# Designed miniproteins, single chains, continued (2), part 26

Each design is a single chain, and the fold is of that chain. pLDDT is the mean over its residues in the fold that is shown.

## One batch from the design tools (miniprotein)

Design m4871
Fold by ESMFold2-Fast:
Order: C-alpha cells, then sequence, then structure tokens
Structure m4871 (fold): chain A 100 residues (1-100)
C-alpha cells in the first residue's frame, strides 16, 4: 500500500520537472503544513516542484498516517496547475487507498 503511494509521488515528481515556480511553492506549502506549524518553508520556496514532491514522498514514507493529507494537497495543486489528467486520477486513487 505505502509502496504504491510512494511510487505515484515519484511519478508526479518526474512529471513536475517542467512545472512552474508557482506549483513548486504550492507543493512546498503542502509539505510544510504536514511537518509542523513552524516549517522551514524558505528552504523549498524556490525549489522545483519535483524537489518539493520528493520531500512530501519522504514524509509519507516515514509517516504513512500523513499520506491522505499529502495526497490531497498534491491532487489540488496538480488540478490547479493543469497537469496530466491521467496522473491526477492515479493520485486520486492513491489518496483513496491511503484513507482505506
Amino acid sequence: MIEEIVQVLDEAARAARTASKELGALMAYEAAKIQSPNPDLEKYKNAPASLALRALRNIVEKDPEKAPEALDGVVRAFEEGGMDPELIERLRKAREKARA
């Protein structure tokens, strides 16, 4: 279960390599929210979306209970960013598995 979630997040990170700085900031914000109320957001503010997604993937791998929240944020950001609909659907399915 968690391995499938990690795999789809890695796929999302690869797809996000050409994404805007706006998507990168949005992903950094989602990673920051699930770590603590005082996250080091500045470390990710200018990072490519792919690096922010890898940070989220590592958080989820170490704390699977955070997977639904992380995936919800990724789905929302990818929808706003106009990313591949097929990848968004895979992320939604991973989110459902994480909540089960």
Scores: mean pLDDT 71

Design m4872
Fold by ESMFold2-Fast:
Structure m4872 (fold): chain A 67 residues (1-67)
Amino acid sequence: MSREEAEKALRGAAEVLQQLGRDEEAAAVRDHLAAGDYGGAARAASPFLTGAEGPEGAEQVIRAASA
């Protein structure tokens, strides 16, 4: 996965988290991304990404991960 792909996927994950009302988790993902800490961003998002609960949210995350 390229840096651009990882950043885009994690930005998408933060947006999904915000839509789910997880504003603090979304902010944490964005803060890690701003610091260049993609591992930290992924760890902050991972408990929610694997449990993505909306058809649009799940599809968006899967498409971002597949790109």
Scores: mean pLDDT 64

Design m4873
Fold by ESMFold2-Fast:
Structure m4873 (fold): chain A 80 residues (1-80)
Amino acid sequence: MDYEALIKEEEAKIEELKGTPEIGEAYYRLGEAYEKQGKLEEAAEAYFLAALSFHGQPDPRYQELSREAFAKAVALRKKL
């Protein structure tokens, strides 16, 4: 799979989704792509941004995604 192309696509979507709840999903996918490439520092940053994007949402699903993204960011930083 071309993770570089996937990263560029998610970065473009992030620009379009600024200020929307959906931007968190784009950051989460970006984190997964970086993690699969072994770019752990970039992956941790993307997951952290996803967690922050979801944090302000009252929906329990977004709160769960926020916790999962934050946990992934913390786990990756412990490996650095």
Scores: mean pLDDT 76

Design m4874
Fold by ESMFold2-Fast:
Structure m4874 (fold): chain A 101 residues (1-101)
Amino acid sequence: MKEKAEKAIKGAEEMIALLKAEAEKLRELGPEYQPAADVLEDSAREAQKLLEEGKKLLEEGKYEEALRKAQEAINVAVGGLIAGVGEVTQERLRREREARE
């Protein structure tokens, strides 16, 4: 159990880092991508809160609860990536529609 909780926490940390990196890249691309960047940053913040709760539970020896919190953090981060991709796709489709009109 402990090893599974530790691996899940590391996975959550990596996913949160990915969200932050992608948000920064989107910020640099221009104002039209700010909604996507905001979604990624908001999801990273929520996932970070769950990750910190999971780390505390791991230190307390509550491995099953720590694993659950880490999984919740990963799910929030994955949801953020999906939502962020959706925002980028909508902006691309909007621009394509305007170019055809």
Scores: mean pLDDT 83

Design m4875
Fold by ESMFold2-Fast:
Structure m4875 (fold): chain A 57 residues (1-57)
Amino acid sequence: PEYETIVLEAPTAAALIAAATAKVKELQAQGGRVVSVEFSRENGVYRAVITVAWPLP
């Protein structure tokens, strides 16, 4: 599989969770397999790192 990392940022935890949920659904709809979602906060900003595995061509 080909791995891709997507970084999302939001000013609040609620906004980040909503954005990450929407992105996961989008990636799954495109045939991606979400391997991990890691949440963190840096410099007052909430961040999610999504790792996706794409099928080989």
Scores: mean pLDDT 82

Design m4876
Fold by ESMFold2-Fast:
Structure m4876 (fold): chain A 73 residues (1-73)
Amino acid sequence: SPRVWTEEEKKEFILKELDKLIENSDEEKKKELEKLKEEIEEGKVSDRELYEKLMELEGAEPEDIERLRASLA
């Protein structure tokens, strides 16, 4: 069970969650998620910003958000 995440693991996890959310989201949220995915892939966002953006989009599973939050604290 993941209690701690490396920077690479966090990025991989977020990208997987974004892919899942993109497939299941409306057009407006898909656009935001696609942009966020591009920014993450290009390394343009901090770990804190990644967490905040996931929370703002409100499409991620609560358990996964808690795991990410714990890893960033």
Scores: mean pLDDT 65

Design m4877
Fold by ESMFold2-Fast:
Structure m4877 (fold): chain A 89 residues (1-89)
Amino acid sequence: MENVEKMLEKFEEELKDRLTEEEIEALKEAHISAPAGAEQKVVEEAVKALAKAYKEDLKKLEEILEAAKEAGLSQEVIDYIEELIKELK
């Protein structure tokens, strides 16, 4: 899908001052390394892994959730991050 790269760019722009360069590079690497036809799934799995790494940081999870919504990531990713936030509240 043509818009997976644009989704990732938008997600990265929303979080540019809140993620490390290494975290941004990891998301880009996930996209580049994805098999043809699996780019969206691999990128969304990478975003879930990023959220899980911050599972004890409520503010960071809320920032990631907001960026995911703005970038138009799937409801599955949104629900996953919201569940992590709920576990902290």
Scores: mean pLDDT 79

Design m4878
Fold by ESMFold2-Fast:
Structure m4878 (fold): chain A 69 residues (1-69)
Amino acid sequence: DPLLEELRRRLRELGLSEEQIERIIAELKATKVVSSRLGVEVILSSDLSDEQRRELGRLLKETSERLQA
């Protein structure tokens, strides 16, 4: 899926681990959304700035909306 591969690339650029990226991609493939539980786990386990956390939220929202269309 080109949309999920683009998201995977963008998440690596933000500094997420491959484990965190694969969990996000797997949930989006299964449900087309990222649960609040997974979102909180990723934020707590990631060394992200406030700006990077906002960008993460934006990317997940945009990808979810495109997968639902």
Scores: mean pLDDT 80

Design m4879
Fold by ESMFold2-Fast:
Parts: structure tokens; sequence; C-alpha cells
Structure m4879 (fold): chain A 94 residues (1-94)
């Protein structure tokens, strides 16, 4: 039961990361900055709801999109990896 939920959560995290990474590679800097602002707003909304792990995952995703917009893809990937870990943890817990 817990093992199945962990496997599903890890799979969802990997799919989310794959989509986000593709967006970072194919989107213009302008669109990446827009996405960064949207993710930052979602982070604030989830923090207000007490969803700390989800809030942090969205904040790191916002930072990753900003780094990608600046051309720092290595930093963007590192931040996205950290966001995936937090998102996966959130999905396992709730």
Amino acid sequence: EEELQKEISESLGRMWKSVALKSMETSSPEKLLEASAEEEELSRQYEAQGKTLLSQAYLLTSQAFRAAAEGDMDRARELLDQAEELLTQYLIEK
C-alpha cells in the first residue's frame, strides 16, 4: 500500500520534471519568466494553505525557470531536481 503510493508518486514526479525540462528547453526567455512568476504565485498560495513541501517545490521550479531564462541550464536542472524531490515527498505524504 505505502510502496505502491511511493511508486506512483515517484512516477508522477518524473513525468512532471520531464514536462518542465522540455518547457525550459523549448520556451523563449520571455515565456520562462512568465512561467517563473506563475510558479512563484502558486508557491505563495500553497504556503498560505500550510502545504509547505508543495510551496517549496513551486518556489524551486520558479527559480529553475528564471535560471533557464538567464541561460544557466545547469543551475536550472539542479533546481528542478530539488523541486522533483519535494513534489514526490508531498505526493507520498498526502
Scores: mean pLDDT 82

Design m4880
Fold by ESMFold2-Fast:
Structure m4880 (fold): chain A 65 residues (1-65)
Amino acid sequence: GPLYKATMKKYPAINLDTGEIFEPGTTLLVKSVTLHSDGTVELTDAETGARYLASAEGVEIELVG
């Protein structure tokens, strides 16, 4: 499947399973990106399958593979 590079520029991401906060400046390699109608984006880690929630504002998504 496609691979994306997701970089949180303004706001942290939260791990939906653990509640762990990933600070702005973090880059994640993800295999899925889902934009929700409330302005959040859900990301799935390409290696572990862990799900993260981030604000669509300030996240940069780049297709890398």
Scores: mean pLDDT 83

Design m4881
Fold by ESMFold2-Fast:
Order: structure tokens, then C-alpha cells, then sequence
Structure m4881 (fold): chain A 72 residues (1-72)
């Protein structure tokens, strides 16, 4: 389904973000995480799961704040 494809895209971007963080490339890690969060939110909304979409937004903002702090 479209929701499953978006979730697979989100997983790929989360993996890319983790690899970029491991490499010390915080700019790429932030960009990949932002894209992964967008796909995960869209997937949850397509499934009619507004609660899951909000949980992804909240956790995504927390992780993005951590990456931005590590970059500074």
C-alpha cells in the first residue's frame, strides 16, 4: 500500500540519519531525520492514525533537538 511504501521510505531515511550521525555529519543527519519524520507522519495519516502521527512529530522534534545540540 501507499502507507507501507511511505513507512519503508521513512525507515531508509532514519537509517541514513543514523549513519550520517555516526560519521559526524550532523547537517546530513538532520536533513535525513526531517525527511524520515515527514514520510512516517504521512504514512500514519494515510492509515487514519492521528495519534501515531502526533507521536512521530513529538519524538522527531526531540531527536532533531538532540542532533542540533550535538552539532553546536
Amino acid sequence: SEAEQLLEQAEQYFQLSLQAEADGDYDSAIQYLEQGVRYAVESALLMGDERAAEAVRVEGERLLAELRAKKA
Scores: mean pLDDT 90

Design m4882
Fold by ESMFold2-Fast:
Structure m4882 (fold): chain A 69 residues (1-69)
Amino acid sequence: AVPSPAAQRARQAAELFAKELGLSDEEIKNIADAVEKSAQRALDYIAAQRAAGLPVEGAPATYRGKTSA
């Protein structure tokens, strides 16, 4: 499986943060793997929604595109 560059960047950031916390190599790997999988899942969801012509849920909290309320 080839994770996207964005998911790989998320993994790298998580590894650096976990190393700074003084975690073991096993704990660092587990956290990095979880972060990469979560990021890839979110990216796959966005890609599927765009392919189907649907709006993407989970826009940044500052984005309010609807006129209702």
Scores: mean pLDDT 71

Design m4883
Fold by ESMFold2-Fast:
Structure m4883 (fold): chain A 68 residues (1-68)
Amino acid sequence: APPVVAPLPESLSEEEKELYLRVAIHELRSIKDLALAREVADALIATLEATHPAYAARIREEMDRLLA
């Protein structure tokens, strides 16, 4: 995929990156429309997969748990 401007910049500390992910996951859980939640998660995963693939994987796993 082409490089994209990630919402999670590499200049953040590991603690700040983890906080960002926890907030993003919490926001996804707060979306009552599961189709919209999946679209938001897929867009975030696509943005993160090039620069932070482990974090993209964590979001995917969390969405799989919510939709299972």
Scores: mean pLDDT 68

Design m4884
Fold by ESMFold2-Fast:
Structure m4884 (fold): chain A 86 residues (1-86)
Amino acid sequence: SLAEEVERLLDELGDLVVRAERALRAGRVDEAQRLVDEARRLAERLTELVREAKERGELTPMQLFRYTVELGAVHFMERQVERARA
């Protein structure tokens, strides 16, 4: 189902963000950049699925909340990696 696919991608996105944060803390900026780039691509795919799931009435309020939080985390990590490269 769309709800199951959204849940799977939310979990994958969360894992990528945690891994990117860990790489950045360890000074592995290039690894953090690759993970953040992967997270952004996944977030774009997730955005399409969330839109479709919402239109079909298959998106839960908790999934929408998690989606918003994870998008914010990706954006935050993109800025942290950019700052580390500057």
Scores: mean pLDDT 89

Design m4885
Fold by ESMFold2-Fast:
Structure m4885 (fold): chain A 91 residues (1-91)
Amino acid sequence: SMEERLKGAREAYKRWEEHREEIEEVMRKIAEEAEAAGEPYLAEVARRLAAAPSAEEALRILRDYLERLQAEQATESIARQIEIIDALLKE
């Protein structure tokens, strides 16, 4: 259910704050791999996520990315992800 997914997302949000350094390292690696794969926009998003000062800013960056993907290729999966992020940002 949406409620169960939102609950899981809240726990991930809390863990983001606790594991910021590991998340930064993972995002830097994703940026390098995206650049090598010829995906400069994804690389830029990953670099912005690596530099995000808070979980809230990271969610805003992800939301902006998903909104752009939704504008180009509307899918139910992307719409659901945006809805979850919006619910988290309201808390």
Scores: mean pLDDT 75

Design m4886
Fold by ESMFold2-Fast:
Order: sequence, then C-alpha cells, then structure tokens
Structure m4886 (fold): chain A 61 residues (1-61)
Amino acid sequence: SAAREALAAGDLRAAAEAYWAEFQRTGDPRHLDVAGTLYALLGDDAAAEAVGRVARERFPE
C-alpha cells in the first residue's frame, strides 16, 4: 500500500496522508489511529486534532 511504502521510506507526511485516505476508503479505525499518530509526530496539531475528533465521534467505545 502507498501508506506502508511512505512509512518504510521515512516520509511521515506522505504516510499520514495515505493512512487518512485509506481510512476514508475502508472505515478501518486502525488506519485512523496511525494517521493521527503520524500527524502528531509531525507537529501538525490541527490535523491531529481533526483526526482525533473523527475517532471520538465514529468510534466512541
């Protein structure tokens, strides 16, 4: 997957964007969690908070 290729290359921005896109396609919360973690590691607080809000609203348990 594009997300795993970006992560293997150390491109955290491309990996975060790819995992977010994979979440939008699949609805898999694991992709959402990885995207949020990568945005936080990048210091992109706005993107990390946006992902965290989606996680709380879509997966409340």
Scores: mean pLDDT 81

Design m4887
Fold by ESMFold2-Fast:
Structure m4887 (fold): chain A 86 residues (1-86)
Amino acid sequence: SEEEKKKEAKEYLKKAIEATKNPEVKKYLEEALKALEEGNYEEALKYVAQAIQLDPDNEDALKAFVLLAELNGLKDAEALANNILN
């Protein structure tokens, strides 16, 4: 469900914030969490994309990105994430 995906995306964003030591990555992830809470899935997705571009090894941010892409109606979220990382 949308509610379950939103909850899971929030949990992964919080884990991603805790995992990063990069203040710029943390700022993008915090903005993504705020956008998600406001129901702005497109803005949340853009902020997480910025975070993973700076820190591509943050697995929690990558999981949040896939869930946010699905919430935004994107069918190939994993391929989109791979395009941002490459």
Scores: mean pLDDT 82

Design m4888
Fold by ESMFold2-Fast:
Structure m4888 (fold): chain A 70 residues (1-70)
Amino acid sequence: RKLSSAEEIAAALKQLPAAVQVPFVERELRESDPETLPLILEAVKLLGDPALEAAAERVVATLPEELQAA
């Protein structure tokens, strides 16, 4: 159900104002389990928003190696 979960996250992000979307993605990535992190990354890719992609990449770079492999 990875596709279904990623789509749900993407739909939720679309409902938020742009100013809230970036901090939401940053928080979710920092607090996510290894199983959830790839779903959030896929949701960001589904949105195709360069600002969200840049924010996700920045946060992932600060995570442990085990999480960066997602």
Scores: mean pLDDT 71

Design m4889
Fold by ESMFold2-Fast:
Structure m4889 (fold): chain A 84 residues (1-84)
Amino acid sequence: MEDELNRKKRVEELRKQASEAEKLAQTNRDMADKYEKLAEIAKKTQSDFEAEFYKNMADSYRKGADGAQKYAEELRKEAEKLES
């Protein structure tokens, strides 16, 4: 009984961590979208330095989002294994 309760608690913790990683992925996607818009504005104002800076920031946040999403998927798979 206690081993089963400990397993359920572990599953809940993994799902909670996955949910937080998914929120981080979404935050990083939102930041990437914001920086992409800033890069477009900078291009219109002929600010090549700012355009490149914002593009690099957008790319960085996209990679962060992909990493966080992958981590969330791995945590969900571990939770599934513990339930089976």
Scores: mean pLDDT 85

Design m4890
Fold by ESMFold2-Fast:
Structure m4890 (fold): chain A 101 residues (1-101)
Amino acid sequence: PVPDIELAQKIEKLKEELKKSDKEKRKELIRKYLKEGMSLGDIVQALIDVEADKSEIVEAAKETLKLYEKGIMSEEDKELAEGLLNAAAVEEGKSVEEILK
């Protein structure tokens, strides 16, 4: 398939903005891009590419679930978010409920 050039450009712009931002600003950027229709998968890949902490990936998953409850995110994004939270819970020896606090 032909690459979606517009999506690729948005992802690169997100990476540039993440590199220039502190943790609080990164959280707002993640929420903005999720609301604008970027998938959680693309957000997570951008976070990995800019060497973000695992805690920031967990925060992206939490925001995705909140937006899913409002009808903004897809079922696929919800499933990925739940998978990321379960993986974090296992790695930390915690429940998902403890990760969500």
Scores: mean pLDDT 80

Design m4891
Fold by ESMFold2-Fast:
Structure m4891 (fold): chain A 104 residues (1-104)
Amino acid sequence: MPSDEELLDILVESMEKIAETLSPESRELLRELVELARKENNIDLLSAVISIVDRMLESELTDENYEKLLKALEEVMDRLNASEEIKEKAIELLDALAEEKRKL
């Protein structure tokens, strides 16, 4: 049975794989978000944010899909009691990813 430490390691590995596909700016935002989630001891929040980022990368970028993902991110962050700093960085990351996907 995986420990909380093992679950965190799996989550970090998943993030590093996602980060390799990101711009330097988006990668830095993701790294900062991870450090904040660790500092707040909120592994569930980190897992939820990674899931939304992954869905963003896999989906067709339409205004409707972006709004749905943004709303889902905000609702998850509120439910998991994310700090304002985490909320701001998570929204910045999602916006940066949307901008990158629009250029490709």
Scores: mean pLDDT 73

Design m4892
Fold by ESMFold2-Fast:
Structure m4892 (fold): chain A 89 residues (1-89)
Amino acid sequence: MKVDFKKLRAMSLEEQIEYLKEIILKELNVDSVPIDGDKLTKEQRFILKDILDYLLRPVQNKEDRIKIVKSLLKGSYAEEFIKEIENEK
């Protein structure tokens, strides 16, 4: 997926969350966010992780990245992703 990383970095946290919600709703064909990762298929989890990893790279602040993840997904899958972010230096 190609996104405007420069524009994404210029957005407020709230705008980044809304932008990412729209992308996730469209790509995973789900009705609402935050998504329960435990209810997703393996294929949906793979797509979601790919999207999140790619889209969150422009967001440099760890706390903001964690807030975005918590706004977009929940369950054990969300906890795994948050743990990966917390372990980044």
Scores: mean pLDDT 70

Design m4893
Fold by ESMFold2-Fast:
Structure m4893 (fold): chain A 94 residues (1-94)
Amino acid sequence: MKILVVARDPAPLAEALRAVGHEVFTANSVEEAIKVAEKEKPDLIVTFGLSDEEIEKLRKFARENQIPLVDLEKDLYLRSREEAVRFLVNALRL
């Protein structure tokens, strides 16, 4: 599926998801994430390491556009990038 990864450093999460067969887009800011999501129309938005204000803005956008959004820290309590990568690879494996 098409996944948008939004993080300060999205590359490790994006490469892990691409390795298990997903088409992955990246953004390192809320403004870039919205532009990418409007153009590419992802099936899922995954967020990591964003501030509460940033995640609230993206959750509002995602809800208005009916795109599921998962914050790996707030929704799944994943505290490290390594834990987040392992979870996503196992959960979204094709």
Scores: mean pLDDT 80

Design m4894
Fold by ESMFold2-Fast:
Formats: sequence, C-alpha cells, structure tokens
Structure m4894 (fold): chain A 67 residues (1-67)
Amino acid sequence: MTREQFDLEVEAALLYIQSALLHKEAERLDKLAPVLGEEGRIRSENLRKEADTLEAQADALVAQARA
C-alpha cells in the first residue's frame, strides 16, 4: 500500500464517520419531529441527503485507492 493509497482510505474513513454522524443527527431530529414539526422533518431529510452524498464520495475514494 502506497502512502497515497493510505491517505485516500483515511479520507474515505473520515467521510464515512461524518456520514454516520449525520444519520444519527437525522434520527435524533425524527424523534423530535412531533415537537419541531415540518422544520424538523425538512432538516432530517436534508441531513440524510448530505450523509448519502458523503458516503458516495467515500466509496469513490476507496475505489480510487484500490485501483
């Protein structure tokens, strides 16, 4: 494994962690949705979309590192 490959895998790991944290935050907002109403639902949805984007970016970096 080259240093460059290692750096890409580390970056991917950080993006996976960020994605997981956004999913946890979205889950927390879903539990508060009865109190926060529509604003809570919109924020939760946006966090999930951002998390999915970060996960896709991480997957691309892992593929690049293994190429």
Scores: mean pLDDT 83

Design m4895
Fold by ESMFold2-Fast:
Structure m4895 (fold): chain A 102 residues (1-102)
Amino acid sequence: AALKAAYDAEQAHLAQEQARLDEVNTRKKEFDERNKKLETLADAYEASGEDVAKARALRNLIKQEKEAIDSELTSHTNRLAREQARADALKAQYDAAVKAAE
């Protein structure tokens, strides 16, 4: 009973963590589309020769924002992998307990 309850709780937690990862992936896609437009603007500033400092500032902003969201994505991906391993271990324990109780 206790092992089944732990396994069911872990399955619910996995579903919630997957939903969070899906949200971060959606935000990253929207952010990448916005940043492509900003990169085009930075390229135009560089091509003008007069706004090189503006191009550098935009590229630095894009880089910092990309690093932040990539870090968040990596964190959620690693957490999901750990939770999946935990669920697999709990299932093995539950299956063994059911077999022992036969």
Scores: mean pLDDT 81

Design m4896
Fold by ESMFold2-Fast:
Structure m4896 (fold): chain A 113 residues (1-113)
Amino acid sequence: MLELKESGGGTFKEGESITLSGSYSGENEIVLVAWWKEDSKGILSFVASIGDKVLYSEEYKGRVTISYDKENSTSYLNMNNLKVEDTATYYVVALDSKGVLAFGEGVKVTVLK
């Protein structure tokens, strides 16, 4: 069974840098990892993905970096220069080589002025 454990949430100040992580546990190779954001209004939006290529949303391009450490089965989302508008629940999604899709439970990030 594909499982994801997320970490790195909390309360932060505007202008700080943070790293969110999602660790995969399962039998099959991961072929795609994506990070998604759900804001306080319940709007789900794409942040970044890594698979055959790396993709960033225009809102986050240049301010976030996604990586996947295959040996440790962990994805990292590095976010720089945090804004109050980054306040959201962040979800990691992973797709394995057998077509199994799993969602992390979400990690809550609060950014204060």
Scores: mean pLDDT 84

Design m4897
Fold by ESMFold2-Fast:
Parts: C-alpha cells; sequence; structure tokens
Structure m4897 (fold): chain A 125 residues (1-125)
C-alpha cells in the first residue's frame, strides 16, 4: 500500500469510528507529512491504523504520544514547549475530573488534538 493509500485509509476509518475527529486528523496528516520523512510518516500511519482497530481511547492516546514523540525529533524547542503546555493543561483538567465517562475523556482528547493541529498549522501552514 502506498503512503497516500495509507493516509486515505486512516482518514476513512476515523470518519467511520470518530467522525468528530475527521477534520482534525486530515489537518494533522497533511501537516505531519510536511515535517517528516516518507519512512517515518509511513510508520506513523501504520501505527495509528493498528491502534484504531483496538479502541477509540487507545487510538487518541497513541495519536497524542506519537505527536509528542515527533515534536521532540522534528520541531523547534519553542513548539515542543507549546505542545507540552497543551498536553499538561489537558492532564490537569482530566485529573480534576476523575469521574469523567469514556465519552467525556474522548471529547477532551479530541479538543486537545484540535489545539495541537491549530498550533502546527501556525508553524507549518
Amino acid sequence: MSIDELADLLIEKVKEKLPELTETIERLVELLRKSMSDEDFRAFLEALLKSLEEDKLTFLVDLLQLIRALALEHLSPEVQQEIDQIIDEMNNYLKNNPNFSNDEIIKVLIETLQKIADLLEKHFG
């Protein structure tokens, strides 16, 4: 499967399982493709496709961790710090709401990914 076919497949699967994330994943895929090698981008897409077959929460957590790992390797220290701040704000919010349902946690993770997409678009757009 080509990189383009893998990216299209990921977006299609997200549209089916997490429709609220569709616009965000399309933006993230486009931005990350510009920032990394074809080999690393393929590995990223394959990892996310595998994660998405397990469950929605695992997928969203894995996506955040992969973006954090990519930020450490490919992004400036300033952008890394802004991503860390967004993730820390999310973690503090979830810690203060320990009784959140899985659906509420999913919503917070999606909102966090939207903020990260906005940040990356500002630097790579």
Scores: mean pLDDT 84

Design m4898
Fold by ESMFold2-Fast:
Structure m4898 (fold): chain A 74 residues (1-74)
Amino acid sequence: KLEEKKEEMKKNADNDHDLASIVAETAREFGIEEAKKLIDELYKEGKITPEQYELLRSTLKVIERAPEARAAAA
């Protein structure tokens, strides 16, 4: 399930909008912490650029401020 999101991000690594959308979905479904781990892992594996990493981290900060995203944490 979470691994499926990671695989989808790898397939869309050249599409910034698709990456941001998948990260937002991951944060909503699995929580901010899981989304952060996914982004960090992809960056360490060299699957995304530094620019993409910054974009995705910024996306998570916006979501983290939303009450709905916080409610996803158990």
Scores: mean pLDDT 73

Design m4899
Fold by ESMFold2-Fast:
Structure m4899 (fold): chain A 86 residues (1-86)
Amino acid sequence: HMEEEKRKKVLEIIQEAMRKIWEVPLDNKDEIISILEETREKVKPYNPKIAEILDEAIQRVKKAKTGLEAKRIVLEAFSKILKELG
């Protein structure tokens, strides 16, 4: 019961983050990083493993040369998160 509730909370947080990141302009990588950092902190108390996946994504986004590349990295990270939760 409690594990399923934590899973649902993480899914809600991730879905909101996906929505926000999708709306970020392609030239604003810093906004994507800010959303990911906020999402990591919100998720950490519920699922530390998902927080680690987000931290890896943040490091990869920081090295991305374009906002499009950054968004692709985020989509890959969210795919990994959904597999971890499923």
Scores: mean pLDDT 83

Design m4900
Fold by ESMFold2-Fast:
Structure m4900 (fold): chain A 60 residues (1-60)
Amino acid sequence: VVPSSEEEKQKLIAKAQSDLEVAKRDLEIARQEGDLYREIGARLSVIGDQEDLKWLESQP
């Protein structure tokens, strides 16, 4: 989704930051539990959220 206003951009960035923090927490829990499949999934989620946040922050 391309933000159509500064307010929309800020809301999307805040959501992406929140999603990234949740994904990082889930990754830490998966590592602590030793669940290999969950760890792989959580790692991919972190990477995806980081790329989304980077893309959003680069938008004019």
Scores: mean pLDDT 78

Design m4901
Fold by ESMFold2-Fast:
Structure m4901 (fold): chain A 106 residues (1-106)
Amino acid sequence: SEEELIETGEELLKKAEEISNEPKLSKTSQADFEAILKFLKVEVDPKTAKTQIASAVGALSQGKSFEEIKKISKNSYLSAFLYNTFKKEGLENTAINAVYLLKQLQ
C-alpha cells in the first residue's frame, strides 16, 4: 500500500542519516541535486515534499518500476532524480542523498 511504502521509505531514510553526514554526489550529480532542491522549495510545500521523497525511496527499495514510482510519489521530476541516482549509485547512496534533500527542506 502507499502508506506501507511511505513507512518503509522513512525507515530507510532514518538508517541513511546514521550512515553519512554528507551527500554521496559526483560533481556531475551536484547540479541535478541543486536543481531538484530548488524545484521542491518553489513548487511543493515541505510536508508534501517529505511524503513524496519517503514514498519514492520506499518504492525504489521494493523494486518498483520508474512508472510506478512516478505514480506513487506523484512527482515525476523527483522520481527521475531518485531513480537515476539509484541506477548509478545504488539504494544506500540514494537514501543518503534523499536525507540531504529533506534536511535542506527544513
Scores: mean pLDDT 83

Design m4902
Fold by ESMFold2-Fast:
Structure m4902 (fold): chain A 77 residues (1-77)
Amino acid sequence: MSAEEVARRIGERVAEAFEKAGKTDYAQQIRDAVDAALKAGKPAEGVIRALSLAEQNGLGDEAIKAVEEVAREDSAR
């Protein structure tokens, strides 16, 4: 996957974890932050922001799983 695709997939999985936790506003903030980072050509910054927000909200383990699952999907190609 491209760096942009990896960042988008990590951001989406972290956003889904927030939605499952009932934090839909945070899920939208993560999607917006990742999209803004991608438009700026800085996909890594979008990922870092998503992971930081997840850790601050007790979803750090789910964020780590999101990174691992995206890495597994890239390796499965």
Scores: mean pLDDT 81

Design m4903
Fold by ESMFold2-Fast:
Structure m4903 (fold): chain A 83 residues (1-83)
Amino acid sequence: MAREELEELNRELMEVLARLKELAEKSEEARKKLLETLAEIQRLLREAAEAARGKSEEERLRLLAEAARRALELARRTLEELE
């Protein structure tokens, strides 16, 4: 269920981003890393949306889920670097 997978990935991503925001309140370095990570996540999501244009529903959901997984990996990596 691709939609359910996307919802789960988005929930996990928001959870990691919430933790990163708490760390960013304590440190200018953490804030800088959070902003850099958010910019990369936005780029990945835009590229996936462009790649999904003209594709079937199944292909579009697959591409978006892959981008969401990569975004989550980036956010988790940044969190690990700051902990």
Scores: mean pLDDT 80

Design m4904
Fold by ESMFold2-Fast:
Structure m4904 (fold): chain A 83 residues (1-83)
Amino acid sequence: MSPEELAEAVKRAARAAVEQLLELSKTESEEKVLEMLERAREEFRRAVEELVRRGLLTEEQGEEVLAEAERLFEEAKREIRER
């Protein structure tokens, strides 16, 4: 897997995680889903930092992936709170 392929796979994983949390927000309490979202966000951040540390992503790719993921998690958090 190339660094570009890995970056796209990681972005796809973030989108999938957000979609799962939004679906879960329809049946679970807001508090529970927000706790799960913050945990997923932190685990995702750690995973990307580890990929950069291992040289599987460049620092620039890691920053781009984290920026996209943070945007997705913040949008999901807003939607969960508005429901």
Scores: mean pLDDT 83

